# Designed miniproteins, single chains, part 52

Each design is a single chain, and the fold is of that chain. pLDDT is the mean over its residues in the fold that is shown.

## One batch from the design tools (miniprotein)

Design m1793
Fold by ESMFold2-Fast:
Structure m1793 (fold): chain A 89 residues (1-89)
Amino acid sequence: SAHDDLMRGIEKFKEYLGLSDEELEEKARELGLRSRTAVVLLIMAGLGVSEEDLQKMGVSPSSARILVSSSRVVRRAAEDRGIDVSRFL
């Protein structure tokens, strides 16, 4: 499913960057974000990560497509809330 592809891609990206679930939960609380997944997607959007970049990290093509699409949606929602995504870098 799209959700399963998204979550598999999130886990691969987290592993590649060495991000812990604890660090992501703390950042989600600080930023008022709904989940660890939203934090990961904002980091991806802030870094300008492409489908090709994700595939080089070991993410499948289907997961990479869904991740990039979801990161754009989450970035727009965060910007609409006044969150500066550049501050995550």
Scores: mean pLDDT 78

Design m1794
Fold by ESMFold2-Fast:
Structure m1794 (fold): chain A 91 residues (1-91)
Amino acid sequence: MSKELEVEVEVGVAEIALATVKTVIENLEKSKLSNEKKIESYEEALKLLEKVRKRLEELVKEFPENERAKELLKETEELIKEIKKKIEELK
């Protein structure tokens, strides 16, 4: 696969993962699930975001001019911070 296509695939995967996690957060906040079950779901979302962050860090390192990848990395870091705060609030 070309390097350009590899970048677009990685960006697309990150966008889908972030959109999915945002939907999960919204649904969990509106749910009547126990705090314990909400924490478990947030911890799984964190695992996914940590993987996405590592992939985006590699992408930004290889393609430092890719503004989209930098924006997604920043958004991923902020979302990780938000979820960690939500977990602490539920303990």
Scores: mean pLDDT 84

Design m1795
Fold by ESMFold2-Fast:
Structure m1795 (fold): chain A 78 residues (1-78)
Amino acid sequence: LIKLRVELEFSKEISTEELIDLVNELKKSGYVVEAEVVEFTERSVVLELVVKDKEKTIKILEELAKKYGGSIKKVEEL
């Protein structure tokens, strides 16, 4: 298992409901074991994840962020 800290940045304000949907879709992927929202502002989200596959998780997260007008700003292995 790999621990990741991921920072997402959004071009528009992301709602709490949209964030919940994003995290739930990420968990449904089967590559994420644990997901925690560490920081949430109107245009940024920081997630700490425990994942089975880093590359597949990042790809899914990029697609999900794009759906809400966002992108991955930073990825760190913990």
Scores: mean pLDDT 83

Design m1796
Fold by ESMFold2-Fast:
Structure m1796 (fold): chain A 80 residues (1-80)
Amino acid sequence: SMTEEFYRMSLRGAELFLEQVERLEAQGDLEGARATLRELIDMLRSTLEWLREQGAPEEVIEEIEERLREAEERLAELEA
């Protein structure tokens, strides 16, 4: 389904964003890492809103909410 395809693409996108964050942190580019995390957070928020509008299963909503929470926590650590 379109909802399942969007969900799978969003998870893949999140993985790529996190890999980029890890590369930037390893290079000492904390500004780049923070910017990438903000982009990930914006993407996950938009994804979550759309999935809720489509009536996605609770398990799908919870997975995106968990990834959003983890991204927000990681950003907070880099801003401290």
Scores: mean pLDDT 86

Design m1797
Fold by ESMFold2-Fast:
Structure m1797 (fold): chain A 91 residues (1-91)
Amino acid sequence: RLEEEVALSMAMISLAVLKTALKKGKVDPEEIEKMMKLLKELVRESISDEEKAREIIELLDKAAEAAKAGNAEEALAYLDKARDLLAEALE
């Protein structure tokens, strides 16, 4: 579906934007939560494999928790794992 293709592209772009923001250390926690919520919704729409979608969402939740705790390095590690699973889902 076109919607699934678009959602996947938006998820990958949103993930890259969020990683960049976290590296800068200047993002409002409210904006991080909004971006994480959008990203989780995009994952649910784009990934037909329910198990893979769940794994990615769990990583995003862990990234959000780490970011809220001020641990940007840990948050980035979880986002990198989520990105790799998103890329794998394209195969």
Scores: mean pLDDT 78

Design m1798
Fold by ESMFold2-Fast:
Structure m1798 (fold): chain A 124 residues (1-124)
Amino acid sequence: SLSKSDLVVFVSSVNTSLENLVLEDKTIKKLHKKGITTASLSTLGSAFSESTKSYIKFGLSYSPNKPLEEAIEDFLEFVKLEESFSRVVLVPVDETLLPALKAAAPKVSEKVGVPVVVAKLNEI
């Protein structure tokens, strides 16, 4: 289960479905009510409703030409300058990113020095 010391990072792309954007919005609001910190990482910036932007503590865009692993590492190093978390949970809003996130998570975890895990949007 998620704790208040977790950082939940929603990872989206230009290919993210509208249905998954709606699920992201619902999930962010649910996590905010539980006091869980959320972040957004996307190729074109935040891809969610205006009502959820105030609930996102950290948001960054990454270049589609940058390896996803490096984009996540850079993002988490940036976050670490502001706040510390005991664990990072990566959530693919674009479901096609799931294999890449699973491959990146252990390498990113080693680089940033905190556990990094992947959870599906519907498991949170």
Scores: mean pLDDT 79

Design m1799
Fold by ESMFold2-Fast:
Structure m1799 (fold): chain A 100 residues (1-100)
Amino acid sequence: APPSPVQVLEELEARIKELVRRVAEEAGRPEEGERLVQEITRAADEAKARVAADPARAGEVLQEFFARVSLLARRYFPPELAARLEDGVAREIAALMAEA
């Protein structure tokens, strides 16, 4: 059975946070990684609330969430690391969509 849009957001949030922590640790920037994780948590909580209130807008909310994660990555990390995070996020999205 297809997962609910809120469940999709919860799984993506978990995968993205794990990716951010891993990349940040490898780069020697765990403090910036935790700041980004906190901002992603806020963005994901906002997205989940919006989807729960209006499930018909789930696609729009997911697109906005991904755009915000990309912007936050560029804010907290140098361009090379931000690109690695963006590529990693795209792979996590593709993997989850293949499972659905």
Scores: mean pLDDT 84

Design m1800
Fold by ESMFold2-Fast:
Structure m1800 (fold): chain A 95 residues (1-95)
Amino acid sequence: MSKVEEIKELLKKALEAAKKGDDKKALEYIERATELLRETPLEELTEEDLQEIEELLREILRVAKENGSKEVIEAALRLETEVGVRLLELAVARV
C-alpha cells in the first residue's frame, strides 16, 4: 500500500472514530496521517489524492464541530493547512 493510500485509510478510520465520539482514536489516526503526509515526497502526490484528503478532512471537521471535539478540530485544521501547502507546492512544480 502506498503512503498516500495509507493516509486516506487512516482518515477514513478517523472519521468513523469521530462519528462514534471516540476522540482519542480519531486524534491518533489524524496525527498518524499528518506524520505520514510529512514523510511523503511531492513526487508521490497527485492533486486528485490531495483533494480526496481535503474532502475526508472536511467531513471529520463537520462531525468534530458537532461533537465539540476541540483537539480533533485542531488536529484536522493543522492537517488541512499542510494539505493546502502541498497543493501549492505541486502547482509551483508544474510551472
Scores: mean pLDDT 86

Design m1801
Fold by ESMFold2-Fast:
Structure m1801 (fold): chain A 93 residues (1-93)
Amino acid sequence: RELSEEEKERHREALLRTIRGFIEATEDDEALDQIATQFGVTKEQVRELAELLRRLLEEGKSLGEIGEELLEWAKEKGYSQQVIDFAKTLKKA
């Protein structure tokens, strides 16, 4: 079942807000620690993830391209299933 163009646009905007909010959260040490705990990774790995996402956004990559890069990167680094699931969500958007 295909989403309407308006539903697809709202979904893409929500995902972009999530990515930007994640990047902003990593600038706060307490939020960074919470994210690292939630994903089962180190704070340094969360910073690396935020830098990857920021770079891809600055390069003008689509959500699908960001999702593909994130999925490969998360698998390589051994990131939690939550990060993998988010990457798959981006690829489907």
Scores: mean pLDDT 76

Design m1802
Fold by ESMFold2-Fast:
Structure m1802 (fold): chain A 61 residues (1-61)
Amino acid sequence: GLGSPLDPAEAKPGMLVAARYKDGKWYAASIREVKGDKFKVHFSGYEEDEEVEAKDVHKIA
């Protein structure tokens, strides 16, 4: 399920998260990089990484 928003200070590469894609839906992803107010994430089932705003990255509940 969808958990609390991920604090960038707690984020680490390889962490499993729920991230909001550009279609407005939440998908399983992993953190690749922390970039201030944004995260670079890898969505499960996709080959490329995407940049997502911190508000659109949540812990998995």
Scores: mean pLDDT 78

Design m1803
Fold by ESMFold2-Fast:
Structure m1803 (fold): chain A 113 residues (1-113)
Amino acid sequence: HMTPLERIEEELVEKLLEIFDEAVQKMKENPSKRDEILQEAIEKARELAREAVRRLHDLGATPEQIREFTRRVVEKLLEEMEKRNYTPEEKILGLALMRAVVEAVDEEIERLE
């Protein structure tokens, strides 16, 4: 059976991919708003990461377990990006969202210490 930790992991990966796909579509529809769309996607990704850290902390996860969780999320996102024929622009967006997630996780862990 899926543990609460594994469920949070899969949910975060799915939601991050949804943010990525929505941002890509919006950028194609409104090229002049690319910077605004990117900033919105980054902030959504950061908030999802903070929420995931808080949920993991509430379940008794240690800082080390939360860092391992983040490594697995990034790994799964990279695997999904490899399965898709992304353009260079789309890959840059994906990397920006992954950086935002990692940074938000580290910031939230520091607040909880």
Scores: mean pLDDT 84

Design m1804
Fold by ESMFold2-Fast:
Structure m1804 (fold): chain A 80 residues (1-80)
Amino acid sequence: LPTDEQLLEDLRILAKSMAKSRFSLSDILDLADRLVDDWTQQRIAANPDLADQIRQQGEQLREEVRKIIEEIYKEYQEKL
């Protein structure tokens, strides 16, 4: 399973690519939410006894991803 740091970096790269390709901020955020949900579910499936802790980690990761995507998108919108 990818680490939370690896997922965060992958999402940063994806957000930059999608912003350059003129996808809306909403589309990027929706995709990121799905990827965080998939990551959380895969981790719960591997460790069901830790489900509540993993869900909490997933929500923290979601907040961090949202902040990164919003900052990337602001940068690209200002260049338009």
Scores: mean pLDDT 78

Design m1805
Fold by ESMFold2-Fast:
Parts: structure tokens; sequence; C-alpha cells
Structure m1805 (fold): chain A 120 residues (1-120)
């Protein structure tokens, strides 16, 4: 299904940017090439896959910045929330969450944001 392929591309790009520290464009390109090897995509589907991969890579870069500021447990919890949003196609909510967490003045304030988001 198209939605599953798009979500897979976003998650792969996120992993490349977050775990391997790849720049957004390189993470996007690698994720798209992995999807192209597994699926025969129309030009329209390829464009959607590339857009989702780019968003995933941008989210991965934000997660990487958060991992420099927060305890690993909080990073893991944020990662789980972002993965859930990607599965639901709610990329804007994932970006809003990461921006709020990254802008938090302390780890305690970041924890409050994460606790509130998990309660939804």
Amino acid sequence: MEDEIVTAAANRALVYAFEQGLPVEEATDRAVEEIKKRYDLTPEQLEKVREAARKGAELGQLLRKISEKLDPDLVRRVYALVSDYLTRGEYEKAFELLKRVLSAPSQEEARKIIDEEEAR
C-alpha cells in the first residue's frame, strides 16, 4: 500500500539522519534508493516517497540535536512518539513536538512536554 511505503521511507531517512548523523539530502537519497530497490514506483509515488523521506530526515536531525541535550530515556520516549506520528502520517505534529522539546529550557521542562504528549 502507498501509505506503508511512504511511512517506510520516512522512517529509514529518520534513522540515517538520527543514528548515523547523515545530512538531510544524503539521508533522503539513501532512503529513497532503498525503497526503489524493493518497489516499482510511478513518478507520482516516487515524488511522495521522496517528500516523506526528506521530512523523516529533517525529524531525524532534530532528534539528533535533542539527543545532545536530553537523557537517553527521554530521547527514546520522544523517538517512540515521533515514530507513532509518522505511522499516522501526522508529520506536522512530529515537527511541533520536536521543536517544543528542543526549545525547552531544561530537561525537567522537556520531560513535562513529553509526559503531556504521551497522555494524549
Scores: mean pLDDT 86

Design m1806
Fold by ESMFold2-Fast:
Structure m1806 (fold): chain A 62 residues (1-62)
Amino acid sequence: ETVRAASVTLEDLADGRVRLTFTRTTITRTPERTLLESEWEERVVAREDAGAAIAAFKAAAA
């Protein structure tokens, strides 16, 4: 079985941009063992594009 979780943090930047930090955690369970992997990624986008970027990452995590 595989379980995936995603979270996002938004930081407003002074010049009208936002920094988005995405964290993905994958937990893979097998009868033999459990594996945990965490990855993070950062994007700087225009403030008005932040919602679309978050939605895209959320869809990719599903």
Scores: mean pLDDT 76

Design m1807
Fold by ESMFold2-Fast:
Structure m1807 (fold): chain A 76 residues (1-76)
Amino acid sequence: DAELVERLRAAPSAEEAIRIVAEHYGLPEEVVAELIARLRAARDSAERFAVVVELAGIVGKLDEEAFRALVAKARA
């Protein structure tokens, strides 16, 4: 998924990166809203990383490079 990885690297925020992954894999809006709410409530990079791990688990098929791009956005 070179296109997905490029979109994630270009994303201006962790929130936008999560929305890009959700759109790509067709996740329900309810699930996306919950993940975004948790990301906004996150106090530090560890909590933001936990949201990214949860998203990867929900997708179940996120490739390593896409996961790395998401982690980079969450730690910024």
Scores: mean pLDDT 82

Design m1808
Fold by ESMFold2-Fast:
Structure m1808 (fold): chain A 95 residues (1-95)
Amino acid sequence: NAAVQEAIEHLNRAIDILSEASEKADFDAEVDLTNLIIGLVIAKNDLERGNVEGLADFLRSLIEKLDELAEKYPDFKEQIEEAKRHVQRALEALE
């Protein structure tokens, strides 16, 4: 399914962006960014397995957490907001 593949590609881009940010982060920011990366990896794995139940709500919860982290860590705001755009595009592809 092209929509599922597009969603996976957007989730991979979000993971890559947040991973790069986490490598430059202090301890608190690294922990928060890593927790979000774990959530995105779970969503990606569910998509790859064809498990889409509750996934839209889960992705929306990750978007809310990205908004919180963008406010909490202004030094990473642009990278976090770029990752958020990719999560939003993944959600759009599945709808």
Scores: mean pLDDT 89

Design m1809
Fold by ESMFold2-Fast:
Structure m1809 (fold): chain A 81 residues (1-81)
Amino acid sequence: MQEEIDAEVEAALAIIRAAISKKYIDKMTPEELENDIKVLERDKARVEELLSTGVAPEANRRALEAIDETIKLLKEKLEKL
């Protein structure tokens, strides 16, 4: 129970970080884009680990979708700058 709650909180925080990056994307420097990509890639690795062990599957699936979409947008933005 506690482990599952902690995993759901981690997933929610990852979704929030992805949303902040997505909202601020047009105002980011190349360095900020690269840093946000690194943070979200770390969040993705953690979410994938939790999904592989079956912990908080719905929360982590939502987080993975949000993270993947946002990383793609950040990388596309970085390529255009």
Scores: mean pLDDT 84

Design m1810
Fold by ESMFold2-Fast:
Structure m1810 (fold): chain A 90 residues (1-90)
Amino acid sequence: MALATAKTLAETIAAGAEEGIKSSVEEAQRMAGNLAKLAERAAEIAKEDKELVELFKKTKDYLRKAYEDPETVKENLRKAKELAEEAIKL
């Protein structure tokens, strides 16, 4: 049950990151901040699956970089999306 919830959060993060990549820089940064909080929650839920937790921690780090740096926001969102999609495939 917890694994299914964590994967649903990964799907939400991947979709949100894709939307952010297609939006303005300011909107992408705002979305990245919100998605980073979701990634942190997903890691807490997935805590018994070390591989899944590590993917969510990396996803959160890229989302935080996207929030902090407007020049690399799109690149950091692409990386976060890739990691979230990898989490879904586990």
Scores: mean pLDDT 85

Design m1811
Fold by ESMFold2-Fast:
Structure m1811 (fold): chain A 65 residues (1-65)
Amino acid sequence: SKAEELAEKAKEIAKIVGRPPTVDHVRLAAKKLGIDLSKLTREQLNYIAKELGLDAGALSKLAAE
């Protein structure tokens, strides 16, 4: 799914920089994959947040950009 691809790409980006995943890593992953975060469901955003240990509200704000 797009949510799983996004979470995996964000983990890869975080690993390259040697830090835990952040909301910015999700933004960069979406750009690299050509995924529009605003088109993801709330359930998909919650999945990504939980998988990466991030705040779901922060991802919702990112998706609204």
Scores: mean pLDDT 82

Design m1812
Fold by ESMFold2-Fast:
Structure m1812 (fold): chain A 64 residues (1-64)
Amino acid sequence: MDREMFHLAIAVVEAVAKANGVPLTEAADSLIDTSKGGNEPSPRTEAIREALKNLAAGRELSLP
């Protein structure tokens, strides 16, 4: 998985949280839900979703 894309995903979560004035955890959940709105996500998308769920739970992130 591309490290740059992983960092970009985290930056988007932070941007959404700031734009909506909500906690980072809520923004992460919103992005996960949007990701599911497509039909079949790639295995790469699943790794990003797992990282976002860990972030939402306040856990440390594992870089790929």
Scores: mean pLDDT 62

Design m1813
Fold by ESMFold2-Fast:
Structure m1813 (fold): chain A 94 residues (1-94)
Amino acid sequence: MEHDKELLLQMVKELDEMRKAVEEGDKEALLEEFKKIEDLINQLKDEKVRQEVVDRVLPLLVAALLSYSAGDRDRAVELLEEAAKIVREIAEKV
């Protein structure tokens, strides 16, 4: 479905904005981008695609927020880059 592929590609863009927020130390921007990604996940029409994102991507986003809160920005960036890679792989299948 082209709709879900477009949402997944937008999600990759929002993940890059989250990475920038981590690098800049902008907590408000980081939380706003996380909310945008949650909204994109909720808009996915294919239940299998949505479930794959929830199972594979969402835990990495939560771990990135926890790493950021612990002061480990390098780990937070690494986790967001891994999440973006997985989202691209899912997008290629739809």
Scores: mean pLDDT 88

Design m1814
Fold by ESMFold2-Fast:
Structure m1814 (fold): chain A 92 residues (1-92)
Amino acid sequence: GSGIEEAIRILEEALEELKKTTDLEEARRIAIEALRRAIEVVSDPEARLELEIAEGLILISYGIGKMLNDPEFGIEQMIKILEKTIEYLRSK
């Protein structure tokens, strides 16, 4: 690999932390920090772009959760985004 196995490990650890939090601000922090770390270890340009797209989607999920005053919905969307990003990386 191109750092993909390490990126998957980082995101899987973040996914387990996300499943344990009820705080929307902490969920955003966990997901964004993990995605940024994953971007730093991946050299494949397509995988890097997918991680950057996931970062944008996390910020949108945070915004929706905050706007609707529904932190559970925001966190659930963040979990789905990380799960789909992990699936994509495993396909590489």
Scores: mean pLDDT 90

Design m1815
Fold by ESMFold2-Fast:
Structure m1815 (fold): chain A 70 residues (1-70)
Amino acid sequence: SALEEEGRRLAAEGQRLIDKGREALRSGSASVEEAIGLILRGIGLQVEAYILLKKAGLSDEEAAKEAGME
């Protein structure tokens, strides 16, 4: 469904931002504030992905796992 596809896209984008923020903290390539901002935005997208995947009919466990929340 469109909700499931969008949920998976948001989950992937959220993980990308978290990974980018973590790498920025590790390498010092951005300020701490900028790196944390990327991580927090990524977490927000994972939460949005979870909500959309739940609306698409996934179970709590399936939606959390696919959203990157386990």
Scores: mean pLDDT 89

Design m1816
Fold by ESMFold2-Fast:
Structure m1816 (fold): chain A 100 residues (1-100)
Amino acid sequence: LSREELIKKIEDLFLQFLTQVMSLLSDEEKKREVGEIASEAHKKFMEWVEENPNASKEEIINKAKELLDEMVKKIKELVPEHAEEIDKLYEQIIKKLEEI
């Protein structure tokens, strides 16, 4: 994989996770707050990628995992009633990241 293809695959996995989490929620205000948390995680990832142009594939994946973990913790604090379902979605996305 090229660096650009790797970054795109990671972004696609973050979007997939966000879409699946949003599908669990009925409250539009909570959906907006989850979207804001996800936007912050994505921004941090893209800023880190731009600041680290020589980062290895492993370093990029590890940074994605770190930011995904931070994002998941914040989302679970916001919607604790969905924590079990969110943990299952998180495990699925981590597995897909490890397969890149």
Scores: mean pLDDT 89

Design m1817
Fold by ESMFold2-Fast:
Structure m1817 (fold): chain A 64 residues (1-64)
Amino acid sequence: ARSRVGDPPLAPEEVAELRAGLERVLEAYLEGRGGAEVVEVPAASPEAQALLDEMAARAEAYAA
């Protein structure tokens, strides 16, 4: 369909998803004493979400 007002750069669902991922990474880093800080969402692409998920898994594995 061509009838669209405009595609937003980030959907609220995507923002919440990325934020949750970042929060998990931060929690894992705090557990093991990391340097992770609150960071903005640079892109709402699936690649960014996958990267965040991978980082969270890594942080949790290393923190544990």
Scores: mean pLDDT 59

Design m1818
Fold by ESMFold2-Fast:
Structure m1818 (fold): chain A 84 residues (1-84)
Amino acid sequence: SEIEKKLKEEREKLVEKLLEKGEEKTAEKLKEIFDALMKQHELGEREKMPQEELERVRRLQEELEEEHAEVLEEVEKEILEEKK
């Protein structure tokens, strides 16, 4: 519960930083992945999201890694520097 809350806050901060930089498309993709992960958590261990939705999330993750990796790395680095 506490770990989940902390991860949610960290992800929200990442999305906020992306929006602040005008990286709206990257922020939208990351938010969709986050929302899907939260939905899977709410369904619990015994239920799975539809296969089509899981495939969509995988494609979004691949797109982030291929098209937006540099932007994500930059924002993560800025957040890390703020923690120091």
Scores: mean pLDDT 72

Design m1819
Fold by ESMFold2-Fast:
Structure m1819 (fold): chain A 96 residues (1-96)
Amino acid sequence: SIKEEVLKLFDEARKKIIEAVKNGDKQAAYKILREFVAKLTEILEKYLTPEQRDKVLEVLAEAVRKIRELIDNGASIEEIQKVFDEAKEKILEILD
């Protein structure tokens, strides 16, 4: 199901970004974030209505901006995880 694919992408990206941040590898974290957005956008373009796609892209743009800012400022792992969890919830609501 599309929801299962979205959940899997969020869980995988969250885990990989947290690992990169723990290792002090900001460049790896940015690369993982870009790859996550690209993969999720591909799914959205293929299976969602234009209205649903636009709403999800707005949530993703805000989340990416916040996550990058947190990484740049050396914020806690907990703060980064919270942004992922909030974005995941919002996207799942749009898919309902």
Scores: mean pLDDT 86

Design m1820
Fold by ESMFold2-Fast:
Structure m1820 (fold): chain A 99 residues (1-99)
Amino acid sequence: MEELLEEIRELLLEAGIPEEHVDLIVTALRSMLEAEDDLEFEAAASLATMAITVALLDESLTEEQKELLRRIKDAVQEGAARLDPEEALRRALEAAREA
């Protein structure tokens, strides 16, 4: 599971997403994995989607970088709806790889 977070971080950095945005996103995704109940998980998922939304407002990002972030956001939201943190991260990683 730590390997999934590291792989997501590396893919975002390789795509040229600023480290400040990547660190916030990865921290929120880690909180989803560490959530002890459904309420904590929903809160962490909301923080992850907020971190990605803030990154999407960065005008310095290319359309390709924004498309990658939108795919990860959609994957996180879909995983959150299922209350499955591992599925959310797996979908986020697949979305990042397909970009």
Scores: mean pLDDT 80

Design m1821
Fold by ESMFold2-Fast:
Structure m1821 (fold): chain A 66 residues (1-66)
Amino acid sequence: ELEALAEGAREALLELGYSEEKADAVARAILETGSAKPVLDELKKEGLTDEQLDRVTRAAVRALID
């Protein structure tokens, strides 16, 4: 579910110390595009490390498993 993917990504960003505004914007972008890929590409462009991107991806996958 896109909602679970978006919420997982939002929670991971908050855990990494990003603002609620940034986390909400990322969640909204996932819901609008129907995919996490463009959002993850944009976050990498904004300076997220491979480790931070992996954490977001893992949180989203865990949300889908639950």
Scores: mean pLDDT 73

Design m1822
Fold by ESMFold2-Fast:
Structure m1822 (fold): chain A 76 residues (1-76)
Amino acid sequence: SSNQLRQQTSSRFDQYGSIANDMSTDNTRSVVTTMLRNMTDYYSDHDPQTSQRIGRMLDQINQSRTKQEIIDIINS
């Protein structure tokens, strides 16, 4: 992947980390899950390895219990 794709992905994760401070755990999980699914669809055609990594993140988020765990997964 290009440096631009890495910066774009990082920027999206930073945005959700910030917004999550004002949201409930369930709302954070819902919003992040929707975002990651959209990213998986995009990257499946452009970068399959990144798509697979995001798929693993989705599995971890579905198993998360706290908002902080969700944020840590996004920032991993």
Scores: mean pLDDT 71

Design m1823
Fold by ESMFold2-Fast:
Structure m1823 (fold): chain A 117 residues (1-117)
Amino acid sequence: VRFEVGKVLRAEIEETMANGNRIRGPLERWLTAEGQAHYRLVLEVLDVNDELIAKIEVEAVEDAAQRLLSARAKVEAKDPELEEEIKERLEELIANSRSGTELLVGVLEIAREVAEK
């Protein structure tokens, strides 16, 4: 996919698990004039009654010329134990991700695992 400098690409994530739980939220990506790729993903994990199980917000900046990825994650969950589990997984994912795309795929996989519980 080609991105123009200054334009925001927006996508909506919507997935339904076999148990009826859902994952939804906006994905945004844009390229700065400095050549940095910015990513923002906000995912809500909802049960069959549309009650919030967890909310995951990730912001990432990728500088391809410097081979640097910097990211921040914020997590809210219904249970403190679930919140800590998600935070730990996100911290490890951020440390091991080499691109914004790899990070976002990993975040979505974490959200799917949470939704299937």
Scores: mean pLDDT 81

Design m1824
Fold by ESMFold2-Fast:
Structure m1824 (fold): chain A 69 residues (1-69)
Amino acid sequence: MQAERDRQLAITFEEQGLSEEEKRAVDIHLEATRLAREHGTYEAAAREAERRGKPEIAAILRNRAETRR
């Protein structure tokens, strides 16, 4: 359920003391997940992230694709 995913995000935000680097890492992973869902595959999402000038997101998506295969 979407509500359970929202609850997982709320738990992450509820962990007080997250550094700015940790918050940024969570944001990057969330954007990678959104692109993967939007484009249907990790490969297509990684190419789109590269086109948008976000190589760190593209690297995460490529790593996910390689880990699965």
Scores: mean pLDDT 69

Design m1825
Fold by ESMFold2-Fast:
Structure m1825 (fold): chain A 75 residues (1-75)
Amino acid sequence: SRAEELLALLEELAEEVEKIDPSVAETIRLQAEALRRRNASAAEVETALKAAIMTVESIDPELAEEFRERLEALR
C-alpha cells in the first residue's frame, strides 16, 4: 500500500540518519513505529515523513534532498 511505501521510506531515512545523529534517528524510528502500530493513513505518514525530512535538512541537506526526491517519485 501507499502507507507501507511511505513508512518504509521513513524507516530508511531513520537508518541513514543513525550514522549522522543517533538521537534524531531514534525519534524518527519511534514515530515510524507509532504510525505503523496505529495503522496510520498515507496522508498521516506523508506528513510525518515531510517533517522528518525538514529536521534532517538542518543536519545533512544532501540527504534531505535525496529523500524529498524519493518522496516526490512515490506520488
Scores: mean pLDDT 87

